# Designs tried in a protein design run: designed miniproteins, single chains, continued (4). Part 44

Each design is a single chain, and the fold is of that chain. pLDDT is the mean over its residues in the fold that is shown.

## One batch from the design tools (miniprotein)

Design m13601
Fold by ESMFold2-Fast:
Structure m13601 (fold): chain A 75 residues (1-75)
Amino acid sequence: SAALEKPEEIEEVDMPQSATLEEAKELAEEVAKKARELGKSIGVKFSAESGAAVLAYIEVRKKQIEILKERKEKE
């Protein structure tokens, strides 16, 4: 199933089980750093895109956490 597949360059980004927003952000920063260094050896273009993907993930996750908090408070 497609939902079980994850980007290889973004390892364990989708796996923080009891992680807070801060833990998820820290993980994303570490992954982005490693992806940037790896992409720098392979290609600058790839590095930029992989970094953007990690940042997009953290922003989406942050938004989801906010929505879940609001919904839990209202319900």
Scores: mean pLDDT 54

Design m13602
Fold by ESMFold2-Fast:
Structure m13602 (fold): chain A 74 residues (1-74)
Amino acid sequence: MEAEIRRLAEEARARAEEMVRKAAADPARKAEFLEKARRTLEEEERLAETAPPADAAVTRAALEALRRALEEAE
C-alpha cells in the first residue's frame, strides 16, 4: 500500500512539473497551466498526510521542490 501511495505521489509530481513547463512555453495559457499545477500540488499534500512517516518525508521533499518551481514559473 505504501509503495502505491509513493507511486501516485511521483505521478502527481510529474504532472505538476509538466504543467509548469507548459506554462513557461505558452504565455497565453500560463495561468491555466499554473492553476492545474497548484491543484496537483495540493492533491499531493493531501496524499502525504495519509502516508507512513518514511514515505511522507520523501513526498514532502518533492512537494517543496514543486512549490519552488511554481514560484519561479509565476
Scores: mean pLDDT 70

Design m13603
Fold by ESMFold2-Fast:
Structure m13603 (fold): chain A 79 residues (1-79)
Amino acid sequence: SMEEEKKEAEKLIKETQELVGKLQEKLKTTELTPEELAEIEELSRMVEEVADLIKQKKYKEAVEKLKELNARLKAFLER
């Protein structure tokens, strides 16, 4: 249901906020390669896309994008 999709999106957004916080902390002491800079720019665009989907109440699409975003944030943090 749309209500269950909204709850899942809210849970995933909380995880995104925690991962972004960890990324910001890592960036204070880490020099980025050009490839990593491009990846950060793409992740920033994904955050904007998710925010737009939430604003439109497209929670199912937001959940799918949040799962992708969070997976990519986790992968970046493992470097």
Scores: mean pLDDT 86

Design m13604
Fold by ESMFold2-Fast:
Structure m13604 (fold): chain A 76 residues (1-76)
Amino acid sequence: MEAEAEELGRRAVELAERAARLVARVLAGKGTEEDLREAERLAREAEELFRRAAAIGSPELVEELHRRVTSAMLGA
């Protein structure tokens, strides 16, 4: 169970990182609107994978993932 949750979490992080890179390229003027739409799709898929990981993972794993995401978003 934990291994499955970690696998889903890793895939979610991978997709989130890809989405962030696409957004960065668009902001730099090197990307297209298609890149933005792709980033949105990847971000939504990553969110779904995180929710699935949270549903089957341990409370400790879920807390760690939430803390990491929140810290990154708040810049604290």
Scores: mean pLDDT 73

Design m13605
Fold by ESMFold2-Fast:
Structure m13605 (fold): chain A 72 residues (1-72)
Amino acid sequence: MEELLAEAKAALEAGDYELAYRAAVATARQAPDSEIGAEALEVAAEAYEKLGKKELAEEYRKQAEETRKKVA
């Protein structure tokens, strides 16, 4: 879980946005309704925004916020 999230963050920093969202989405699916899942959804949203997919980025940000509310 944490390894995939770390990979997603590293990919974001390197500019590999496709790898970033793929790793982040995989992390979120494996850890739903968790802090790791919420952070992964945020990483996916940022990667989608960097790729110009703003509508998809907004949906993932909304899911991340809802997940954080559930785990608080």
Scores: mean pLDDT 81

Design m13606
Fold by ESMFold2-Fast:
Structure m13606 (fold): chain A 104 residues (1-104)
Amino acid sequence: MVEELVKKGEEALEAGDYEKAIELYDKALALDPDNVVAQTNKGLALRNLGRYEEAIAYYDKALALDPDNVGALLGKGLAYRRLGREEEADAYLDKAVALLDSLL
């Protein structure tokens, strides 16, 4: 059931239905609060809605469980950049790029 909710959330993200994606990820997180994919993708949906501070909070939850989660690091950096917080943005984006480079 959690995996089905996460998959439906991903389908809503691909369709650009960010509010529906958030509802589906909220249901997934109610069943599994430590689901890193649901936390990261809820952050992505919130960022697409311009809810940058809320997006950062969900990326922080994902990073607490998986400190090297590239999606959460990229998302957090991009959210900080939208808030005009370039120093914080650069720190998270540089960390994400370094991790991607180490995997190649």
Scores: mean pLDDT 88

Design m13607
Fold by ESMFold2-Fast:
Structure m13607 (fold): chain A 72 residues (1-72)
Amino acid sequence: AEAIAEALREAALAEGLSPELAELLGRLVRAALLGDEEEARRVAEQLRPALEDPEILAKAMAAFRKVLEALA
């Protein structure tokens, strides 16, 4: 869980997302993998307005795909 969250934070930073958004993406993935529904919901709410920006959403999706491909 932690290794995947850390990899996502690093991938998000490499895609040009802010440190704050990279941290939130890592926290969301960690919470989801650990089954922490309360934390996942809180972090998702904080991410929602940023992910409404198509450029930020595209960068976040690129970071997620990079991590998923590394796990395949």
Scores: mean pLDDT 80

Design m13608
Fold by ESMFold2-Fast:
Structure m13608 (fold): chain A 96 residues (1-96)
Amino acid sequence: MATAREVGAVLRAVALYLEGKFDEAIKDLENEIKRLEAEGYKGTALLYSTLGDIYFKQGKYDEAIKYYEKALELSKDNPEFVERIKKRIEEVKKAK
C-alpha cells in the first residue's frame, strides 16, 4: 500500500545505502515519514522496514529491531511481508 512518492523515497535511500551514504539515506527516509505525519498520514511498513535494513547494515541493531517492529505493526494483514520481517529481526538478534 505504498504510494509512488514513498516508493521513490525508498529507491533513493537504497541508492544512497549502496553508495555507503547511510546517514544520508536514513535522513531522507526520516524526513519522508515526518512529511507524511505533518500531512496527517502515518509512514508505511515499506518506509520503516527500509530504515530497519539500513540500521542493520550499519550494525545499529537496537534501532534496526525498533523499525522492523514498527513495520510489522503497520502490515499485520500481509503474511508474506510479516514472515520476511520476522526473519530479519531474528538475523539482527543473532548478530548482537
Scores: mean pLDDT 78

Design m13609
Fold by ESMFold2-Fast:
Structure m13609 (fold): chain A 61 residues (1-61)
Amino acid sequence: LRRRLAELARTPEGREALALLGEIIEKNGYVSKEEIREVAERTGLSEATVEEMARLLLEEQ
């Protein structure tokens, strides 16, 4: 889990997505499909990549 998160954080886009997802999880305790789409559009990452990031972050909780 930690190694995969580190891989995803290698790019500026990956770091921005992780920061945005972290804020959403802290506020709501979950990440909705609409929020995954919004983060993907904002960072330029695919929805699949953002969903993987959200899943990994929620598993660390």
Scores: mean pLDDT 79

Design m13610
Fold by ESMFold2-Fast:
Structure m13610 (fold): chain A 62 residues (1-62)
Amino acid sequence: VPEVRRAVATEDYTATTPDELSFKKGDELSVLAEVDSEHYGAVLVSTGETGLVPKSKIKILS
């Protein structure tokens, strides 16, 4: 995806599926794409892990 946006986790989240990222409140993410109405595809900056994140648990910074 050509558009990459920065985001921050608004609360702790534990992945419920293998496709999801686990993260903590305040973790920085790079949003790669909207995957569906509930999820972004993102990279967790601290670990470099790529996966789905719930839109309700992150805030876009741009």
Scores: mean pLDDT 79

Design m13611
Fold by ESMFold2-Fast:
Structure m13611 (fold): chain A 83 residues (1-83)
Amino acid sequence: KYEELRKKATEALKNGDYEKAIQYLEEMAKINPAEAYLELGLVYYDMGDYEKAIEYFEKAREVGDDVTKEFAEKMIKYLKEKM
């Protein structure tokens, strides 16, 4: 189930279907919130929605392990400097 959701999210992203990708990632967040929030942050960044990207990176930082926290913190700093 989880691997199927991840495959569908990846396929949607390859096709530029951000709305479907977000839906699949929201379902993934119910199972693995840290990974899903980090990927949601990247999706919103690709869409140019820096406010939403920062929001999801903050969520990933809150629930993630040390590696996820470090990556999320770097992305938050980068995006705030770009705004």
Scores: mean pLDDT 83

Design m13613
Fold by ESMFold2-Fast:
Structure m13613 (fold): chain A 74 residues (1-74)
Amino acid sequence: SREEVERKRREILENVRQAIDDLLKIPEFTDEEIRRAVRLGAEYLATKYGLSPEERQELLAEVDRLVDEALAKR
């Protein structure tokens, strides 16, 4: 259902936000390493939750936006 897809998307985005916050605290990680790690994690979770290719594309665009905003504040 649409509601179930939105719940799964929300859960993935919550995990992404936490991962960004945690990785930003590690000074050894470069911005590009953080981008790569977060994106790979989001792709893996989207696949595990069974999101469609279109839903995954929309989710990853939002993930990229969140990472860009967080890195701009680093």
Scores: mean pLDDT 86

Design m13614
Fold by ESMFold2-Fast:
Structure m13614 (fold): chain A 69 residues (1-69)
Amino acid sequence: MEEAEKLYKEGEELFKQGKYEEAVELYRKAIELDPSAERYFNLGKALQRLGKNDEALKYYQEAAALARA
């Protein structure tokens, strides 16, 4: 869906700027509309940058599961 991709791309730009909390919010919205392995993986990376390592690990596992499907 175009809306999910737009939110995801905006989240990527925020991540590049070091705005990790804002990137997490946009990645979560993109995933809610259209989940993908790449989007879960990047959500995990943003959470890891915020020190939320346990939560990041869960989303990395979701990304790996989707990538194998």
Scores: mean pLDDT 84

Design m13615
Fold by ESMFold2-Fast:
Structure m13615 (fold): chain A 68 residues (1-68)
Amino acid sequence: IQELRDEAAAGNDEAFQKLVELAEEAYKNGDRQTAILYYSALARAAEARGDTETAQKYRDKANELMKE
């Protein structure tokens, strides 16, 4: 996940999309801890890319899962 996040942050759209898929799969499977990890990685990658709106979306998603 660290390597995939770094690639996504560097502008690799395939890596970013793969993180989205992994986050959604973990969430759907009820693997809350893994979903939090991937959504947090997505938020950091989006922030690094200058996409603050997408970064906020994924930060909010990770925070919601942490509260539950």
Scores: mean pLDDT 78

Design m13616
Fold by ESMFold2-Fast:
Structure m13616 (fold): chain A 93 residues (1-93)
Amino acid sequence: KIEEYEKRVKENPNDADAYIELGKVYLERGEYEKAIEAFKKALSLDPSNADAWILLAEVYKKLGEKEKAKRYAEMALQIDPNNERAKKLLEEI
């Protein structure tokens, strides 16, 4: 599965969705630094993607970086004020 997403980003470096899926795989594997890199790359391509901001916040929460987690979750809410996942994440931080 990860090989598929690595191939997608190599063939299309502007495929923001592929970077998000790649980051999710790294996050599931506990490879937080690689997950952060993938999500930041996705956000460099599409900074309006609220899900990518939420995923960054979730990684930083797992790392115990509460201030960064809060900041990124707040960015998601600025993009999508009704995002229930971002609201819940802010309450848990």
Scores: mean pLDDT 84

Design m13617
Fold by ESMFold2-Fast:
Structure m13617 (fold): chain A 120 residues (1-120)
Amino acid sequence: AKEAAEKAAEGAEKAAEGAKSGDPKKAAEGAKEAARGALEAMKAGSKLGPKNTSMGSGGAAGAAGGAALAERGAEKGDAKLAKQGAAGAAGGAAGAAYGSGDEEAAKKAIEAAEEASRAA
């Protein structure tokens, strides 16, 4: 549980760094890490109950969507689209981390998502 939530938080931080970089490839890379961490946090949260499962599933889906958007932006050289995707992926990872029940990792992921959103 703790390890999965920490991966979601680290992914959210990488997505924020990618969004701030202005490089669409770095934004896409960070978004993919956020999506991967969100999926692991969702799996950990699913063992805690229905509310945690709902939050984790929504967060993982949001992170996957953001990652896809960021990838599309990177393929087209569209830095704005890549930044928006990375911000979405960071937000999804924050939701999944929160759903995992790890309060410290959730706080870290939320702060990273706010930074990614401001950079987008």
Scores: mean pLDDT 82

Design m13618
Fold by ESMFold2-Fast:
Structure m13618 (fold): chain A 60 residues (1-60)
Amino acid sequence: MVGEEYVAVEDYRARRPDELTLKKGDVVRVLREVSPGLWEVESLATGAVGLVPRSVLEPL
């Protein structure tokens, strides 16, 4: 849900400049649902913003 914090449950490597690389355990804030399977998030550790698959995230 937008504005909520989620945690990465697995590593994800960005394939495009608009995607965000995450490590398992990284905490992100959801900025926008682009589609049901693709979310724009902000890393709370770095402030970096990008797209990640919804499947690599769980609610915190």
Scores: mean pLDDT 83

Design m13619
Fold by ESMFold2-Fast:
Structure m13619 (fold): chain A 62 residues (1-62)
Amino acid sequence: SYEEAVKLARRLIEHLLRQGVSPETAYRAAEAALINKGIPKDKAREESRRLVEEAQAELAAA
């Protein structure tokens, strides 16, 4: 489902950021993962940007 794809992309982003991968690289990885799950390119880009921003904020707060 869309919700499952977004949840997996979020976990991927958090894992990459915790490993010291740059936000830009994490964004590109999430975008590719969402596209591979059948999410349209434009929506995948928008969601990946939002997910990276949210993950960065959460990791900074933790």
Scores: mean pLDDT 84

Design m13620
Fold by ESMFold2-Fast:
Structure m13620 (fold): chain A 109 residues (1-109)
Amino acid sequence: MRREEFRRLLVEKLGISQETADRVIEAAEKLRAGEPGAHSDVVRAVRQAVADILKAEIEEVTDPAGLKLYKFKGVDVEEADKAMEAVGRFVSAIVNGDLEAARRVAEEF
């Protein structure tokens, strides 16, 4: 199944845990289906995937205005941004059913 191929790339090439890879794929499938809340599911799944890739802990910070901000503990912002962008492009590949685009993203790791 194509789902198994995307999961294999996430786990074996990006170094994401199997549980997180399944969440990324589920979030992308919900986004493709136009399900309510899919964008929030994608954001959470991408954040966890990046944490797995960078082997970093997600730090939740509440600013003085009461906004929740998320950062990766001990990781450079530029490195985190590059990983977030790459995982985002992988999600787009799943949404479009484009396994070749997913392989191109995996080659960056």
Scores: mean pLDDT 80

Design m13621
Fold by ESMFold2-Fast:
Structure m13621 (fold): chain A 61 residues (1-61)
Amino acid sequence: GAMKTAYLTPADIEAAGDPERLARVLKRAGVDRVVFIGSPAPEDLRKALEEAGIEVVERPA
């Protein structure tokens, strides 16, 4: 089956505010992988995503 992937930009991260809440929302939506575009993942958000069992990938813009 296809992995469910979410793509996040710096603007998406700023808009989200609470990293733990964002990780919970993505987990409930069935997201398996998050790709950060153009910037490294913030440490708090990376930790929250990894604790939720979501793979974190960083991609240049």
Scores: mean pLDDT 78

Design m13622
Fold by ESMFold2-Fast:
Structure m13622 (fold): chain A 69 residues (1-69)
Amino acid sequence: SDYKKIEERIREIVLEKLLEMGLITEEERKEILALPFDKQVEKISELLSKLPIDKQNEIMAEAVNEVYE
């Protein structure tokens, strides 16, 4: 499903942004990407919840924009 591929790509971009911000390590990123999709979503949500809401919205908006470009 194209939808599933888009959602996978959004998660990859979000994790890349978290890595760039120094909020996760490269090893943590690899570990999260090796998890089943439901656990990936759960872990990413946990990580995002530690950020201010404005920053969460910024990261999500940028990830969605990058996928649809």
Scores: mean pLDDT 83

Design m13623
Fold by ESMFold2-Fast:
Structure m13623 (fold): chain A 94 residues (1-94)
Amino acid sequence: SLEELEAERRRLEEIDRQVEFWKKKYGLSDEEAEQLREALRAGDYEKVRELMKKIAEKSDEKTRRLINIDIETLEAFRLMQEAIDKIVEEEKKK
């Protein structure tokens, strides 16, 4: 549907904004930014976490600490979104 296409467009735009924010905040290379973008587009949060941890290992202590907070925040929001989606699905079946 048109609504599904618009939702997907917004999702891709949000991914691009998030990756550009991280690129500026953490000084990511174009290659690192593209790898994160592809992983996020695929919904592969384990790959996102792996890539961010590799970036953190190459970073100073302050940057590493900030990256680790962002990783934990991503995992928390993913779990919350999964819980919300499950509740919405259960309500539709009633």
Scores: mean pLDDT 77

Design m13624
Fold by ESMFold2-Fast:
Order: sequence, then structure tokens, then C-alpha cells
Structure m13624 (fold): chain A 66 residues (1-66)
Amino acid sequence: SHMKYKKEVEQSLEELEQAVRAGDGQKAKESLKKLIESSKKLGEEEYEKAVKEANDRLNQIAQERS
């Protein structure tokens, strides 16, 4: 269901942020893959939105490391 994939997108975004903050490249890669797969199941608009949100979170982490 759409609700399942929406939850997976939210969880994958959180896992991606946590993995990047921890320096866990393998977990970050797995989380990003799950994010892409789940968001694509929701449709093009949700996929684009999820990619933007992931990029925004990663940019925030990069700024904190500066």
C-alpha cells in the first residue's frame, strides 16, 4: 500500500541521516537505495520530493562539519 512505502521513505531518510552522521558508508548506501526504491513506488512527485529532502539533510550535515 502507499502507506507502507511512505513509512519506508520516512524511515530511510532517518536511517540515511544517522548513517552519514556516524560515518557508516555501507549503511548510508543501503538507506539511500531503500529511499529511492520506496519513493519510486509512490510516484514521480514523491520521488523528487524525497531526493530533495535527502539532499537538504545531507547539506545540513556538511554545513555542521565545516
Scores: mean pLDDT 82

Design m13625
Fold by ESMFold2-Fast:
Structure m13625 (fold): chain A 76 residues (1-76)
Amino acid sequence: MKKEVIELVVETVKKGLETGHLPALPEEYSELLEKNPELAEEAAEAVKKVIEEYYGMPFEEIEKLLKELAEKLEKE
């Protein structure tokens, strides 16, 4: 079950990247991850690797871009 949840989260992120939309986790999976910190941490690490591979850059650089986008969305 836990491994299947992580794989599903990774697949969702990959599809989001392929479509050019920012990936948002379904509410049901978000709640499950919040209730299970260990699972959330594993999923986050797996997602980081997928994002790094897709953009071909370190996750730190991607985080910086996402933070800038989040700041603009907060103002708008």
Scores: mean pLDDT 68

Design m13626
Fold by ESMFold2-Fast:
Structure m13626 (fold): chain A 64 residues (1-64)
Amino acid sequence: SRERLFAEVEVSLLLMQGAIALKAGDYETAAKYFEEASRLAREHGLPTYAQAADAFAKEAKEKA
């Protein structure tokens, strides 16, 4: 559906923001973006995106 496509785009943008923060060494900000991406992905039934976001959030928290 169009709603799912918009959710995929929004999750992708949150993952990109998290990746930028992670590369900049801003681990707390990165974790927040990845956690929001995971939440949104789960709300919209995007398990692959949620799994990726959870993995990135864990990495960011381990480096903080």
Scores: mean pLDDT 86

Design m13627
Fold by ESMFold2-Fast:
Structure m13627 (fold): chain A 68 residues (1-68)
Amino acid sequence: SELEEALKALEESFKADEPQAEKLYEENLPKLTEEEKKLLEKAKKDGVGAAVLTLAVLLAIQREKEEK
């Protein structure tokens, strides 16, 4: 699956450069809806790692772009 391959590549990239992953998370978080932001902030509080949070942010942005 093209999406699965892209997700694995991105996750490995973010794990290799955790500071970059955190920066992308913070820079892209304001582009999300308030509801999406609250869900991601809760996930961060629940101990979800920076790589996974960054992937979730980028996927939400991509989904919004495709729906518009």
Scores: mean pLDDT 74

Design m13628
Fold by ESMFold2-Fast:
Structure m13628 (fold): chain A 65 residues (1-65)
Amino acid sequence: MEKLEEAVERLKAVAESLGVEVEVRIEDGTVYVTVRGASPMQLTIIKFVAMAISLETGKKVEVYE
């Protein structure tokens, strides 16, 4: 659990540094990331970070607009 919480905090920090609003929800072992107001490049960066979290934690991470 702690590793997932740290990974989610890192995702939020990256989004904040990009000036992008993200909402993160954890439901039934899946991490849902909703992104608002992102450019295509910013969305790509967030998706890449989400993929890294999925690989590090073994949890499914889904990114939505």
Scores: mean pLDDT 78

Design m13629
Fold by ESMFold2-Fast:
Structure m13629 (fold): chain A 75 residues (1-75)
Amino acid sequence: MSAEELLEKAKEAIRKGDVETAAKLVEEAVRRAAPSLSTEQLEQALRLGGEAVKAAREGDVEKAVEYVERLRELI
């Protein structure tokens, strides 16, 4: 499964309120993309992933999905 496919599944998990699954999918997507990223891009990917999970835990589905989309554009 590609990093993009993992992020698509993460958005589905966020919309369903499954924060644990969303967090695992975001983490796996960043891990798969990491070898292709610069240090600066990896740091940004980790921040965007953390913000997405935080928003999902707060129930802010729109904000969580926006952070996942920004992460997708980075990787």
Scores: mean pLDDT 86

Design m13630
Fold by ESMFold2-Fast:
Formats: sequence, C-alpha cells, structure tokens
Structure m13630 (fold): chain A 80 residues (1-80)
Amino acid sequence: SELEKLHEEVLKKLKELKELIEKSDGSEEALEEVLKKLEELSKFLEENREKIQQLPKEQQDEILKAVGEVQEALKELFGL
C-alpha cells in the first residue's frame, strides 16, 4: 500500500541519518553533511505530514521513537 511504503521510506531515511550522525568524525565538513541531511529529511517529513498522520498509531509511534533516537544522537554530536 502507499501508506506502508511511506512508513518504510520514513524509517529508512531516519536510520540513514542516525548512521550518518554515528559515523561523524566531528569535523566541520561532517557536521555540514549531517545538517544538510537533516534539512532534507525535515522537508520530506513536512511534504508527507498529512499522509504520516493517516498511518496507524503503532506506525506513528515507531516513527516518533526513531525521531527521538535521531534527536538524542544529534544532542550527543553537538554537545547539547
């Protein structure tokens, strides 16, 4: 289904961003790549916001958890 594919794509993008953050060497170039990827993901989520809200609660909760994991990794990377 379209919603199933959206759920899989969102989780894939969140996983890829988390892996990029975890592989970061903390250099200015690496931090710029992380921020660019974060901007691209934020745009993707905004463009698909209404469709994401149509997902079953369990799938929305999975996305929220994955977002939280990315936010925690970003806090560690930037010393927040």
Scores: mean pLDDT 84

Design m13631
Fold by ESMFold2-Fast:
Structure m13631 (fold): chain A 65 residues (1-65)
Amino acid sequence: SMKKEQEELVRKAEEEARKLGAIVVYVNGELSILVDSSDKEVQKKAEEIVEELRKAGVKASLARI
């Protein structure tokens, strides 16, 4: 179902964010990916993760720290 698809995408996003060294924060059902990196490729990959989650109807945001 759509709910199970969202859960799977969140799991994959968290794994991918971890590989980038990003911090994942959950606040009131919203997933925020926090990137502390000046690497443009890392930033682009984090943006792609957030975009895929949003396309699937997941509340997600990107923050640079």
Scores: mean pLDDT 77

Design m13632
Fold by ESMFold2-Fast:
Structure m13632 (fold): chain A 64 residues (1-64)
Amino acid sequence: SIVEGAEKEGTAEAYYEAAKQLFMKGDYENALDMLEKAEELDPNPSQEFLMLKTNVKASIEIRK
């Protein structure tokens, strides 16, 4: 699975790539979890990271 692959690799980049894949599949809750894990490992996020996180949060909020 996408989540299992990211956890096995254990890097901020792996979690970020997993988040992008999950977002493209519409799995917004797991995408947000992966982004939070990436930030824990690398607290200096890129603009692209911040944009993805904003889009994921907005998608979750719309569904609630």
Scores: mean pLDDT 81

Design m13633
Fold by ESMFold2-Fast:
Structure m13633 (fold): chain A 96 residues (1-96)
Amino acid sequence: SELGREAVLETTKALSAVARLEAEKFGRPDIFEGIKEAESIPLEHAKAVLEGAKLSLEEAIEEAERAIELGKKLGEEAKRLIEAAEEARKKLLEYE
């Protein structure tokens, strides 16, 4: 469904932002660059990874919250996706 596609992409953006912040925290942004350049990632998901990496902390939190709301509308099928988005939101809030 379109809602499912959007939920996956928003979750991917939030997780990408977390990965960038964690790489920066350890003084190793090069680690994240290796992830975002992965050739085996489908183009739409690769774009979401790159878009997520450039989000501000505030924008990343908003993407995580959007992903959670989209997931709730999908119900049981999105349980794992909601869990990933909630974990991303928790990690992002630790950087506030």
Scores: mean pLDDT 73

Design m13634
Fold by ESMFold2-Fast:
Structure m13634 (fold): chain A 82 residues (1-82)
Amino acid sequence: SLKEKVKKAIEEAKKLALENITDPELQHRVELLHKTALYLVDKAKSEEEIRAGIEAVLEELSKFLPQDLVDEIRKILDEALK
């Protein structure tokens, strides 16, 4: 299902983020946003709600992660939404 593909992509994105972050406070923020992303996907009633939830999480990640890393995470998530 779409939700299963997106959840797998969220796990891959989390792994990529944590591999590129050594700061424990930033790692904690990534873990909180990972849980938020999974919750938003589970409660979503449409593909549009899944996309909106992902965009909200990416916006939060962009506030503290390097843009290049956020762009790589976006590519992983966008591929799952095809």
Scores: mean pLDDT 87

Design m13635
Fold by ESMFold2-Fast:
Structure m13635 (fold): chain A 76 residues (1-76)
Amino acid sequence: SMEEINKKIDELAKKVKELQEKYKRGEITPDELFEEIRKINLEYAKLVDPTFYEMLKKAEEARKAFEAGVKPEELL
């Protein structure tokens, strides 16, 4: 429901704020901050734009298949 989505968005926003505060205190590195924010952004996309999230997921799977030696002809 929309209420459940809004609650989850609020939780993600609070987590971002907590990560920024930890970074300001020197408790986490820039790389750790980047990775945690990236994870939050993916979860946010899943909640507010499921179509875009599914597109990104399919693009990642196509990239992994290509890196595993699957030729472009085999992806068609």
Scores: mean pLDDT 77

Design m13636
Fold by ESMFold2-Fast:
Structure m13636 (fold): chain A 65 residues (1-65)
Amino acid sequence: ALLSPAEALERLAELAARARELAPTDPEKSQRAMELLGEAYEALLAGDRAAAQRHIDEAEAVLRE
């Protein structure tokens, strides 16, 4: 199921916080995650919830150990 816009924004905030915490240790991984989260946010603004969820899932995968 697709995330609601509110759920997507909450998930973006959580993942962005995790990426920022990672930046001192792994700046490349942090940067890749932030780029994907930026794409997700742009998709949300365009009304493309499926693309937003895909980019959120990709960012989460990047942040997994």
Scores: mean pLDDT 83

